Designed miniproteins, single chains, continued (3). Designs and how they scored, part 91

Each design is a single chain, and the fold is of that chain. pLDDT is the mean over its residues in the fold that is shown.

## One batch from the design tools (miniprotein)

Design m11364
Fold by ESMFold2-Fast:
Structure m11364 (fold): chain A 73 residues (1-73)
Amino acid sequence: MEEKAKELIEKARQHIERARQAVDNGDVKAAVEHLREAVQYANELKKLGYTEEADKLMEEVREVAKRVIEKLN
C-alpha cells in the first residue's frame, strides 16, 4: 500500500475516534466537524483505488453519525 494511502487511513481513523469522544462528551458540533474530516480522507482514499478500505471507514462514520443524531433529540 502507498504511504499516502496509509496516511489517509490513519487520519480518517483519528478523526472518527475524536468524533466518538466528542459525542460521548456531548459536543455535537465537534463530532460533526471531525466526521466531515473523516469523510474527506475516505473520499481521497477511494480516489486512489482503495475502495474497500474507504467503504469500511464510511461505515464507521455512519455509525457515529447515527449516535450524533440520537444526541440531538
Scores: mean pLDDT 85

Design m11365
Fold by ESMFold2-Fast:
Structure m11365 (fold): chain A 61 residues (1-61)
Amino acid sequence: SVEEDERTLKRFEEALEQLKENPNEVIRRALIHEIEKVLEKVTDPELKKRLEELLEEAKSL
């Protein structure tokens, strides 16, 4: 559901902020993998775009 996808997005945003403060390569790669898995299932175009932006940020850390 859109609400569940929004909650997942917020969790990923929080995880990314934690990674910026405390870099950890294993956790970063796990986060990237989880974002990619959710992107395969998300149908809402706005949420998909935000997840793609988040994935790009995680990859650039």
Scores: mean pLDDT 84

Design m11366
Fold by ESMFold2-Fast:
Structure m11366 (fold): chain A 57 residues (1-57)
Amino acid sequence: ADAATARQAAKAAALAAGYSERVAEAAAGINVKSLGPDVSAEEAARGGLRVADALAA
């Protein structure tokens, strides 16, 4: 998936898990940078949740 789709998937997953919009947005941005370009939406979602957990801890 492109970077925008990956970012959206990561943000949606974090929001669905109950994280705030601010945390979800930050996690999505960090996750896309860490995984590199053209990451799958599923990989972006999993990575976004891990980053959101770390940011919210």
Scores: mean pLDDT 72

Design m11367
Fold by ESMFold2-Fast:
Structure m11367 (fold): chain A 59 residues (1-59)
Amino acid sequence: SAEDLARLEKGRAEAERLEAEGRREEAAMIYLILSQDYRKLGLDEKAAEAEARARALLA
């Protein structure tokens, strides 16, 4: 839904902000949550991207 997409966009913006601030672990946690939420909506490519970004931040 549009409401679900708006919430995910806010989450993405928060994760990007934390990543820009060097708060890598906190950003990764949000990306993992976003990945699961994208998958529930059938947005598999966005889910995979979020998961990969989380893994990169935790490496």
Scores: mean pLDDT 86

Design m11368
Fold by ESMFold2-Fast:
Structure m11368 (fold): chain A 96 residues (1-96)
Amino acid sequence: NAEIDRGIADIYMALGNVLAEKGLYDEAIETYQKAIELYEKAGDREGVARAYTNLAKVYLKAGKFEEAISYAEKALQLDPDNEEARKVLEEAKKKL
């Protein structure tokens, strides 16, 4: 059920955001990856793009710049106008 899968993915996104704010980056990454799986199952491309953007932000905060670039680029493939993903991409490239 796409509606249920999307709803559960939204809960994982909210949890991932809380974990990231607490500096629990590895837990946040795993939680966002679960959200991505559920958004993909639901066919929710906007949800996937948001989750990729949040993953990119967490990788950037964790100092994992190559992963931050990879997920920011994936977010931009789904949503080319995503300013948050563009900012992560630019910042991560400057750190390399």
Scores: mean pLDDT 90

Design m11369
Fold by ESMFold2-Fast:
Structure m11369 (fold): chain A 97 residues (1-97)
Amino acid sequence: SADLEQTIANGRKRREEVVAGATREQLREALERLPGFVEEVLNDESLSNEEKLGALKLALEETKILLEAAKRLGDEELARRAEELIKRIEEEIEKLK
């Protein structure tokens, strides 16, 4: 319970910090790495569909945070890239259900 509450609080604080403080370079780097992570998860034959769903849901949450940060910065290119990745991850999640 205490560990879960701390994890939730840390996640919320991290979202707030990323949205408020992330630089354009940090967002670009994250958006370059996330598609590769998604592809690795999808192609990992050792993972069950349930494990793939868990990893993709985490990637979706991360990409949504990056979208909020890109919109704060007024970076239309990074926002578009994040929106495209969100759509791809949502499509892959539906295929695994």
Scores: mean pLDDT 82

Design m11370
Fold by ESMFold2-Fast:
Structure m11370 (fold): chain A 60 residues (1-60)
Amino acid sequence: DPTERAEELVRRALEGAPEEEVVEEASKLPKNTIVMAARAAEEAGLEELAERLREIAEEK
């Protein structure tokens, strides 16, 4: 489910995973899932991560 994958990605960032690893993992996901992850990151207060994820989604 796209929602579960998006939530897992944001949770890993909140747990202290390096942003580069989170971004690399996101780039392997479908565009729709990345968009959901960006929204989840924004809701969690990770604005920088949300912005990067939106840029990746636009490239797909």
Scores: mean pLDDT 80

Design m11371
Fold by ESMFold2-Fast:
Structure m11371 (fold): chain A 74 residues (1-74)
Amino acid sequence: LDKVEKEILELMKKNNLPEEAIEKAKKAIEAIKNGDFEEALKYAEEAVKLASKTSKDAAEKIAKLLTQALLEEA
């Protein structure tokens, strides 16, 4: 997860995504680490929706990375 977390955060910073989207992505990853998959999905959806307002391409890449992280821990 640490590698995926770093990749997501770097992608979000590179695309100047809102701080709120970054915080939601961090919460989603923390929920995955804790095995709270319902909260992880909620925060992942929020992060992707906020990111899509700035960049649809970045939002799609973030969605793929978060989905991959969720599936690997489930």
Scores: mean pLDDT 80

Design m11372
Fold by ESMFold2-Fast:
Structure m11372 (fold): chain A 79 residues (1-79)
Amino acid sequence: SLEVEVRIALVYMQVAVLRKAAEKYGNPELKELIDKAEEKVDQALEALRNGDYATAQRLVDEAEKLVKEASKKLDEILK
């Protein structure tokens, strides 16, 4: 499942970048979205480690949606 592994790694990188931005701007809604994305990608990694590919894919899909929402909120803050 190279695709799911790569997607998990990309979400972790995106969360790290967004977290640094959230720390700079101090927005609680942005922080909450980032924290939820990290929780979902952590759960996806555990599902993958347990051989549950279907659950890992669903959880990484959810994490990616939260990252997209966090990116949108950051864009709104920067307006």
Scores: mean pLDDT 87

Design m11373
Fold by ESMFold2-Fast:
Structure m11373 (fold): chain A 109 residues (1-109)
Amino acid sequence: SFLERLRAEAEERIAAHAEELGVDAVAVIVEDDPEGRALLAALEERARADKAPLFVFEETYTPERESIERALERLVEKALAVLEELAAAGYRTPPGTAVLIVGVLRREE
């Protein structure tokens, strides 16, 4: 589906940018639905337990009006802004942890 491809490609591109910038980060893209919000809550609890930073951003997608590449560019841009700030600050995660970057996607018409 559009959403499945968008999630997979966004997570891959964000991971590639994190590696290039030298930031230990994991990207997770969820849908703005009960299941996605439950996963976000679980990730927030894990981040708190591990004392790992967690950044959440929200974005919309319009599969009938937008190509997957345009939606990807918007998602990656938001995550990249966070990664660039962390890299510029020389931020390092606690040993054995990674920065969690979670994008929450809502379908729009």
Scores: mean pLDDT 81

Design m11374
Fold by ESMFold2-Fast:
Structure m11374 (fold): chain A 66 residues (1-66)
Amino acid sequence: SLVEEYQRLRKEYEQAVKEGDYEKAIENLDRLIELARRLGERAGTPEAVQQLIDRIEKEKKELEKK
């Protein structure tokens, strides 16, 4: 399911950050954004998903500064 994929990618992101692998962490955030869009389309809640995507993009910008 898309929810299970989202949870797996979030764990991979957290692990990459802990390991200092910011390139991998950013790649996982990009995958999380893509998956969030798909979840929002299926649920019919694109506005709630846009708020989530905005938060993830903010996290990505902070990591890119490192």
Scores: mean pLDDT 81

Design m11375
Fold by ESMFold2-Fast:
Structure m11375 (fold): chain A 61 residues (1-61)
Amino acid sequence: SAVESLVARHEFTPEEIAELRRLLEEGDGEGVKRLLESLGRTFDSVEAAVEHARRIVRLSE
């Protein structure tokens, strides 16, 4: 929960956002989930991770 709070503050680096965008463009949903989990996020499905990543990328542009 504390780690999720830090990530929820949009503390993503430009490089992490660029990698998320690239994975989304490639359609690599498992890669998106894995990357976000390495950053302290947890998801019950690949679809949930992809949807969350889309919001992060959209808000950063």
Scores: mean pLDDT 73

Design m11376
Fold by ESMFold2-Fast:
Structure m11376 (fold): chain A 77 residues (1-77)
Amino acid sequence: VEELRKRAEEAEKQSEEARKKAEELDREGRRLLEEDPSKLEEAIRLDAEGGVYEILSSSYKIESESLRKKAEELEKE
């Protein structure tokens, strides 16, 4: 049970890191467009990369919640 909780905490940390990376890429893309509109292609690339990290963040969050639910189920059984 303790191992499942530690795994859930690790997944939660990875989810948070991926979310922060996605936010960082989004802000960078917006800043590039504000400073130089000709860099639209570069901004689109950063936005696409940010989208991937957003999906990763969601996946890790689901994994963390699933692991916590399993740990609770084992403790209540």
Scores: mean pLDDT 80

Design m11377
Fold by ESMFold2-Fast:
Structure m11377 (fold): chain A 88 residues (1-88)
Amino acid sequence: MKEELIEKARELYEEAKKLAEEAREAEERGDLAKALELLAEALELSSEAAKLFAEAAGDEEIKKKAEKAIEEAKKLAEELREKARELE
């Protein structure tokens, strides 16, 4: 069901885009803690979307690379959230 996976991926990308815009607005207000939290969430959603796209492509090697990228993105998101907590 390639189309269903692509639709889910697009939905996650749109959510990530909105969060990234909110993060920019928070940064402009000087709220760095909120900006980092929003960026962390956007990063996680974007990486999940990339995995769904890879799965839709039907390429096992690309899917494995996407899964590794998601793991790295989640680690970075955790670091961003930890930094945000320090700034609170």
Scores: mean pLDDT 82

Design m11378
Fold by ESMFold2-Fast:
Structure m11378 (fold): chain A 71 residues (1-71)
Amino acid sequence: SKLLERLLQLRMTIPSILWRQEVERLKKKYNISDEELEKKAEEIRKELEKDGVTPSDDEAKLLAALELIDS
């Protein structure tokens, strides 16, 4: 899936130790609410789990922030 490809790209380009910091940076820069981020992260978790992949909380939130910015 397109979402799985994006997750794999993130795993190759951003060290996991920086994912939480990147989420907080994007939230502040683009004024993303906690509610909006959590809702999108839940949608992403469900889609990836259907593909047999379980993202971490930080992975799901980072993907959610990026998807919200690209909207």
Scores: mean pLDDT 81

Design m11380
Fold by ESMFold2-Fast:
Structure m11380 (fold): chain A 65 residues (1-65)
Amino acid sequence: SKEGAEAAALGIINAAEEKASDEGLKELVKNMIEKLGKEGLEEALKIAEEMGLPKEVIEKLRSYA
């Protein structure tokens, strides 16, 4: 759902701001795929990018999918 993707985007931004480990980011991506599917993860990443998350971080998260 759109609300689910928006909540996921906030989770991604918070993890990046807290400088989460690579392992933590991989688990975050895995959990999002399990709950939202790959399409929902992609929507969440687009929202996070629109909210100002750097492209380098977005591409790193995509690599974990």
Scores: mean pLDDT 80

Design m11381
Fold by ESMFold2-Fast:
Structure m11381 (fold): chain A 88 residues (1-88)
Amino acid sequence: EPTKEEVLEVADTVIAKIWMTGLLENNKELLELAQKLADEVIELLRNDATPEELLEVVEKYVEEALKLLPNNKAIKSSLKLVEELKKK
């Protein structure tokens, strides 16, 4: 059972990886996804969402980012971080 602190650490890492990949690849859609994910995470936290609910949203956005760049290792590693935390 992941703690809210552990979920926030993974969310921050995922947002940063998607954002930096968007900058490096000049991919506007990735930049928009990273910003939208950050906004959704903030709103979930404001509504006292559970760690599990927060992880589901992070996973959804990582999967969307992977559809844009399926060969990108940073985005794939982000999905792996979410999956490992869900097993805890």
Scores: mean pLDDT 86

Design m11382
Fold by ESMFold2-Fast:
Structure m11382 (fold): chain A 68 residues (1-68)
Amino acid sequence: MDYEKKVKEYEKKIKENPKDAEAWLNLGRAYDELGDLPTAAQAYGKALFLDPENEEARRLLAEVLARM
């Protein structure tokens, strides 16, 4: 498993399409696995802002905020 590589992969996708809610969600997951909870929360929040009906983003944001 290589979450540092995943972070770079999703950052590249976001640079190409900043409105890619799925890329923001996946970036949040990668930072969450690395233990960077504040950055994960920001990424999950951005994913939810771009796609307000995304139940997974809403759930993951609530979970990470509860662990901060």
Scores: mean pLDDT 82

Design m11383
Fold by ESMFold2-Fast:
Structure m11383 (fold): chain A 55 residues (1-55)
Amino acid sequence: STVEEIHKLVKELEEALKNLSKKEEIEKLARKLAELTGDESIVEKVLKRWELLKK
């Protein structure tokens, strides 16, 4: 189901952020999540969080 796919992507994204993965990987996961939820602002919020975490 879509809800299960969203939960899986959220978990993968949280793990990628925790591990300070590459920006391209974070952006790809965030974009997939935005597409499934219909909220493109997720991409901007996630990338901003990633930038703050790497400092």
Scores: mean pLDDT 80

Design m11384
Fold by ESMFold2-Fast:
Order: C-alpha cells, then structure tokens, then sequence
Structure m11384 (fold): chain A 73 residues (1-73)
C-alpha cells in the first residue's frame, strides 16, 4: 500500500509539473469548491501541507499514515 501511494505521489508530481499555471490554479479551485464550505479551509491547509511534502516522498508517506491513524481513532 505505501508503495502504491509513493507511486501515486510521484505520478501526481509529474502531472502537476506538466500543467500550465492556469490549469494548476483551476485544479486547486475545483478541489476547494468540491468541499463543503465548513471544510474548504481544511482542504486549502491540506494542499499547502502536501505541496511542502512533495519534495520529500518519505515525509509524505509518513504524514499520510499519521492522518489515517488520526481518522481511525
């Protein structure tokens, strides 16, 4: 599972880099708009956090696993 997530992160990073700035902004806005108003800020925070971790795939995997544990409680 972690290997599949790592591959997905790498593919997402390549896709993101292939997008124009206009397409990148549209993608971000669509993700925010798809969330309920009460959760839009949480979606923005998650996108910001993920962008910082994309420079370190190991940190991204660790953060994902931590979030899954927190949601499971």
Amino acid sequence: MAEAFRKAVEEDAKMWQSLSPEQQQKYIQQAIDAAPPSKQQKVRDFIDYTRKLLLDPDAAVEAWEAMQRELAE
Scores: mean pLDDT 66

Design m11385
Fold by ESMFold2-Fast:
Structure m11385 (fold): chain A 102 residues (1-102)
Amino acid sequence: EEEVARLSARLQRAFDEGATPEEYRRLHDEAVEAMKKHADDPELAERYASLAGAARYLQYIAEGHKDAEVEVRFERKDGKLTVTIEVRVNGKLIDSETLTLE
């Protein structure tokens, strides 16, 4: 709970201060690792997945892709959570990340 709130606050500060693409990539990686660590808590895992998607979006914006869009999807089936993070620029899929937890 406190950890996800702190990561969210760090991402907000990075945005407010004009962080580099490398800093957003690091925040994305931290969110993905936290999501995997909390795979036994689907609601918390989904919160970390949303932060990972937001960080990925901001990375592309910082790289100059002002028209970037991010979509984070969740699928729960047979006790497994599948998270898909997709980034589109000008309607073209340029990045796709799929993670299955448990």
Scores: mean pLDDT 83

Design m11386
Fold by ESMFold2-Fast:
Structure m11386 (fold): chain A 60 residues (1-60)
Amino acid sequence: MYEKTFEFEDEEKAKEVAEEVKRRYPEAEVKVEGNEVTVKTNLSVTAWIGLQLDVIGLSL
């Protein structure tokens, strides 16, 4: 199980990223708290790395 909290510039960006993560990785648990997005998932290590790279791309 993987769990990580990502921090963004504001709540609006956090919500946008959270919705995209839910769309691309529907099995992941995604929680938004202010400008933070917490993702919990049982994905493979390769898929988890891909999710993290997607988050970085979406935060640009």
Scores: mean pLDDT 81

Design m11387
Fold by ESMFold2-Fast:
Structure m11387 (fold): chain A 99 residues (1-99)
Amino acid sequence: SKFMEEFLALAGRFAAEIGALTRDSPLAAEVRALLVEMHRRLQEAKTLEEMYEVFRETAKRLRALAEQIEDPAVRERVLALIERSEKEVEELLERAKES
């Protein structure tokens, strides 16, 4: 599916940006583990709806980890990136429904 491929590309960019922002955090290893698991589950997903649920669960867990980030500038950037990426995947799902 074109939309599933676009979702994977979006999730890949999200993972790269989150990884870069959290690289110097004590939480970097835990964040990487969540992103690796997200990638694995997205590869197993059969529908866009299943991919969205994987992304939603990952975003929820990343928000909980972000709240533990001591640096307020890094924490704010991580939370903003999660919110932006959730909007991007929701827009992708709406475009897919109209196709």
Scores: mean pLDDT 88

Design m11388
Fold by ESMFold2-Fast:
Structure m11388 (fold): chain A 66 residues (1-66)
Amino acid sequence: GAADEEAARIRRGLELLEANPPTTRTQLLAAIHELEESLRIARELGDEELARRVETKIRELRQQLA
């Protein structure tokens, strides 16, 4: 269903970020923005595991900006 497709898309996005980590400030900010939208969707889906994974990734990328 649509929920499964949204979850799969978010998981794919996380995999791509791990394979091709952002290296510039602009790339980091863009990735954080996309992940914040993904976090909202994961929470709406009630997928607590996926939401936690996205939240952790946002935290990691924000640390790279500091």
Scores: mean pLDDT 86

Design m11389
Fold by ESMFold2-Fast:
Structure m11389 (fold): chain A 76 residues (1-76)
Amino acid sequence: SPFHERAERIIKELNKAKKEYPEYSSIYDSLIKNVEEIVKEYEEGKISEREALLLLDVTEGIFEMLKWVLDREKKL
């Protein structure tokens, strides 16, 4: 489904970022775990598709903010 494809893409990008910034691996592991938990709760029927998509939007927003901070730190 489009939801599962999006979740898998986010996890793939988080794993890529984890390899680029191994010193921050614990933060990336926490974000990966969050995405995996959203998928699990959606598959178990504990949250609606609308809630699951909103939670993915929030997680992507956090990831984008983290990328902005780390990219800025690299340029200094």
Scores: mean pLDDT 85

Design m11390
Fold by ESMFold2-Fast:
Structure m11390 (fold): chain A 80 residues (1-80)
Amino acid sequence: SADQEFASEAAAIAEEVARARGVPVLRVSVEVEGDKVRVTVETLQPLSDEQRAALREEILAALKPLAEKHGKEVEVEVVD
């Protein structure tokens, strides 16, 4: 489905951004509810508040073209 395709692409983008920043990731989960999407990135190591905010902002920026293409509003959460 379009939601499954979006979820897979969003997860791949989030994982690539984390990898580029050298942040080890335990799991990325994507929840799609109509036009609203939550991307949760679970890190293997605790991050500082600054590192979490920076990773979140970079993932949001990287997801913007995909979100606009599919008419989605994306929220990103970084947890440990």
Scores: mean pLDDT 86

Design m11391
Fold by ESMFold2-Fast:
Structure m11391 (fold): chain A 56 residues (1-56)
Amino acid sequence: SMSDRLFELLDRSLRESVRSAGLPEEEATPESILRRAVDFTLNNPEEARRKVEEAR
């Protein structure tokens, strides 16, 4: 699906970016990023809302 293809492209791009920055590759996976984003949103709903508003 389109979503699966986007996640594959994001995964590759993020892995390359994280590797260039010298960060652990585990932090570059879409699953890890989504998990952290969900956890952050649940613990900090107001900040998550601010980030969405800033993206407008």
Scores: mean pLDDT 61

Design m11392
Fold by ESMFold2-Fast:
Structure m11392 (fold): chain A 88 residues (1-88)
Amino acid sequence: MDWEARRRAAEEVLARTTDPAERARALVELGEALKGLGKLEEARRKYLEVGIELGIEEIKYAVGLADAPSEELREAAERAERGLLSLG
């Protein structure tokens, strides 16, 4: 797999989107690409950013500022958790 191409594609999505679910999915893809490239600390940071995105949306929902987090956002967070665990 061309990890550099996958990294660039994910970075392009992140540059243009403000949707939490789309951002979270792109962050997972970026983390997977960075892991493939051996950039393990950068990959860890991207996986953690997915957890932060979910946490912010959960807090917003709890205080009445947003709708409940989508299934897509929760799925991306689960993928990020598995990614983090794969790094040791």
Scores: mean pLDDT 86

Design m11393
Fold by ESMFold2-Fast:
Structure m11393 (fold): chain A 61 residues (1-61)
Amino acid sequence: KKEEADKLMKEAIEALRRGDYQRAVELFEKAAKLYFESGDYEKAVQAMKLAREARERLEAA
């Protein structure tokens, strides 16, 4: 699951770079959940923070 979370983080960052904020939010939130389940709390917090930033961009667009 940690490897899956890492892949989701990469996909979310790519979505964020493309301006696909809706996709980025979904992927960051899924990655955060998988990181929490794997006990990688530092990365889970990072993913949640990035999801919030993507959501703010989505609401501003």
Scores: mean pLDDT 81

Design m11394
Fold by ESMFold2-Fast:
Order: sequence, then structure tokens, then C-alpha cells
Structure m11394 (fold): chain A 84 residues (1-84)
Amino acid sequence: SVEELVKEAREAIEKGDVDKAISLMQKLLDEGRYEEAVKLAEEALKIAPDDKKGTVYFLLARAYYKLGKKEEAIKLQNEALKIS
């Protein structure tokens, strides 16, 4: 369920498992759960090492784009490109 994906992603973030959190956020995006993916990506950015922040920014941008927040999505995509 989406609720279980969100729970697993939060547990991954709490354990510092950024790669698992990224994988679970990608699954939430594929399931169309964009608002949940935004919240988890914002939490992941707080703990992500610099080499993973670009990936998290791209996921956040994808979620914002799907929510119709195109201006915010472009800004986040540009941040991802600067880090990468």
C-alpha cells in the first residue's frame, strides 16, 4: 500500500539509508502519490550527503511538475544540475 511505502521511506530516512529512501520515493511517484513524495524528499534532503542531493532534487522536481507547480519544478531541476 502507499501507506506502507511512506512508512518504509520514513524508516529508511531515520536509519540514514538515503538510497532506500530514494528507491521508495521513486515508487511513490510511479503510484501517482506526488504530495507524499514531496514530503519525503524534503525530509531526505536534510540527511542526504552532497553526492545524493542532486538525485533527491530531481525527484522533488518531478513531483512538483506532476502537481502542476512547473515554476517550482524548474527551480528545483536547476538546483539538481548545479550539484551534479
Scores: mean pLDDT 84

Design m11395
Fold by ESMFold2-Fast:
Structure m11395 (fold): chain A 60 residues (1-60)
Amino acid sequence: MTAEQYVIKGANALSQGDRAKALEYFNAALALRPDNEALREGIRSFLRSQGREDLADQIK
């Protein structure tokens, strides 16, 4: 699984209302690219755009 594939799975899980799975997949993507601040901020911005500030705040 690539980081990009995990981001897609996270977005899909979020669209299905599965908060726990969405966070699991986004964190898996970040674990594959731990020093990629652009990816981290991209995920946070996406979550904020979906009205999920609570989830954005949980992204390290």
Scores: mean pLDDT 82

Design m11396
Fold by ESMFold2-Fast:
Structure m11396 (fold): chain A 56 residues (1-56)
Amino acid sequence: SYEELVKKGDEAEKKGNYFEAARYYAQAVIANPDHPDVEELRKRAAEALKKYLEKL
């Protein structure tokens, strides 16, 4: 579900696993394009990916 994917993303983010967080947030967005929070979740996915890339 949307809620499960967001929760997994949040858990990954708390552990500093930004790539996994970005993947879960992206999966939630792709599966639920009409969700009212999808625009904010897109931003969270992009920010998580940015944090991952900054470590490279």
Scores: mean pLDDT 82

Design m11397
Fold by ESMFold2-Fast:
Structure m11397 (fold): chain A 55 residues (1-55)
Amino acid sequence: MGQKVADAVKLLIKENGSEEAKKRILTEYGLSEEEVDRLIKMIEIGKAEGAARAA
């Protein structure tokens, strides 16, 4: 996985997927809206699994 994608994931987690974070990823990292949407979905799946494990 490219460093840009890893950095984008960290930014989305830090900013809780804010509109500003999404805008920065689109403009500064050069990712498409489709790629950003996929990353957000993966983060949400990870959070849901984490909550299930926390019991």
Scores: mean pLDDT 70

Design m11398
Fold by ESMFold2-Fast:
Structure m11398 (fold): chain A 74 residues (1-74)
Amino acid sequence: LSPEDRLTPEQERVLETAADLALEHPGRRVTQAEIGERLGISPATVSRHLRRALRALGVANLGEAVLPLVVARQ
């Protein structure tokens, strides 16, 4: 039904981690390297999951994908 229903567990984990990092450091840029460090995966693997997740959500970039999650967690 919602775009979120199409996310894999790995894609969800990447987005949740990005939202957590954004919330922990407001105004700081969240990078694929930081997400990879927290999850123990390479930045290239993060990039692949993000690309697929962004397509599933119908958004253009990571900021757009995590903004609703950050707002909901305030």
Scores: mean pLDDT 73

Design m11399
Fold by ESMFold2-Fast:
Structure m11399 (fold): chain A 65 residues (1-65)
Amino acid sequence: SRSQEIRKLLEEIEELLKKGEKVPKSLLSRLARLMGVSVGAVRRALRTEDPLEALERLGVAAVTG
């Protein structure tokens, strides 16, 4: 399902962030498409003080909205 794919991508992004690695543009584009937001919105979430919480909020909105 869309919700399961979003969760999987969020887990992959969290893993990359924990390792201090750059998130590939392909993952950002896929996540943005599944959540119905722009790639810019995903990149802005990654630049917040709590990027994982910001990304989860986008994911919750995609699942519940």
Scores: mean pLDDT 76

Design m11400
Fold by ESMFold2-Fast:
Structure m11400 (fold): chain A 88 residues (1-88)
Amino acid sequence: MDELGFEKLKEAEKKIKEVEEEIEEKIKKGEPLSKEEAEKLKKKLEEALKLLEEVLKVAPSPELKELYEEAKKKVEELKKKIEELLKK
């Protein structure tokens, strides 16, 4: 994979991790998410999936496809947690 492909992979992983960490922090503090915060986190997750899709288009491999499917599952899990924090 070229330098740009590796950079996009790292950026996608970083975005997902940052969303996960923010959600965990809110849960630990017992703080609800505002609608604006929830929308920002959802956009960050969507951007991460787009970056992974771009990498897959340039360098399709079974390993990258598996990584993308795992990332999709993680994103859906995080979206559910965002909705739960919105309701409180």
Scores: mean pLDDT 79

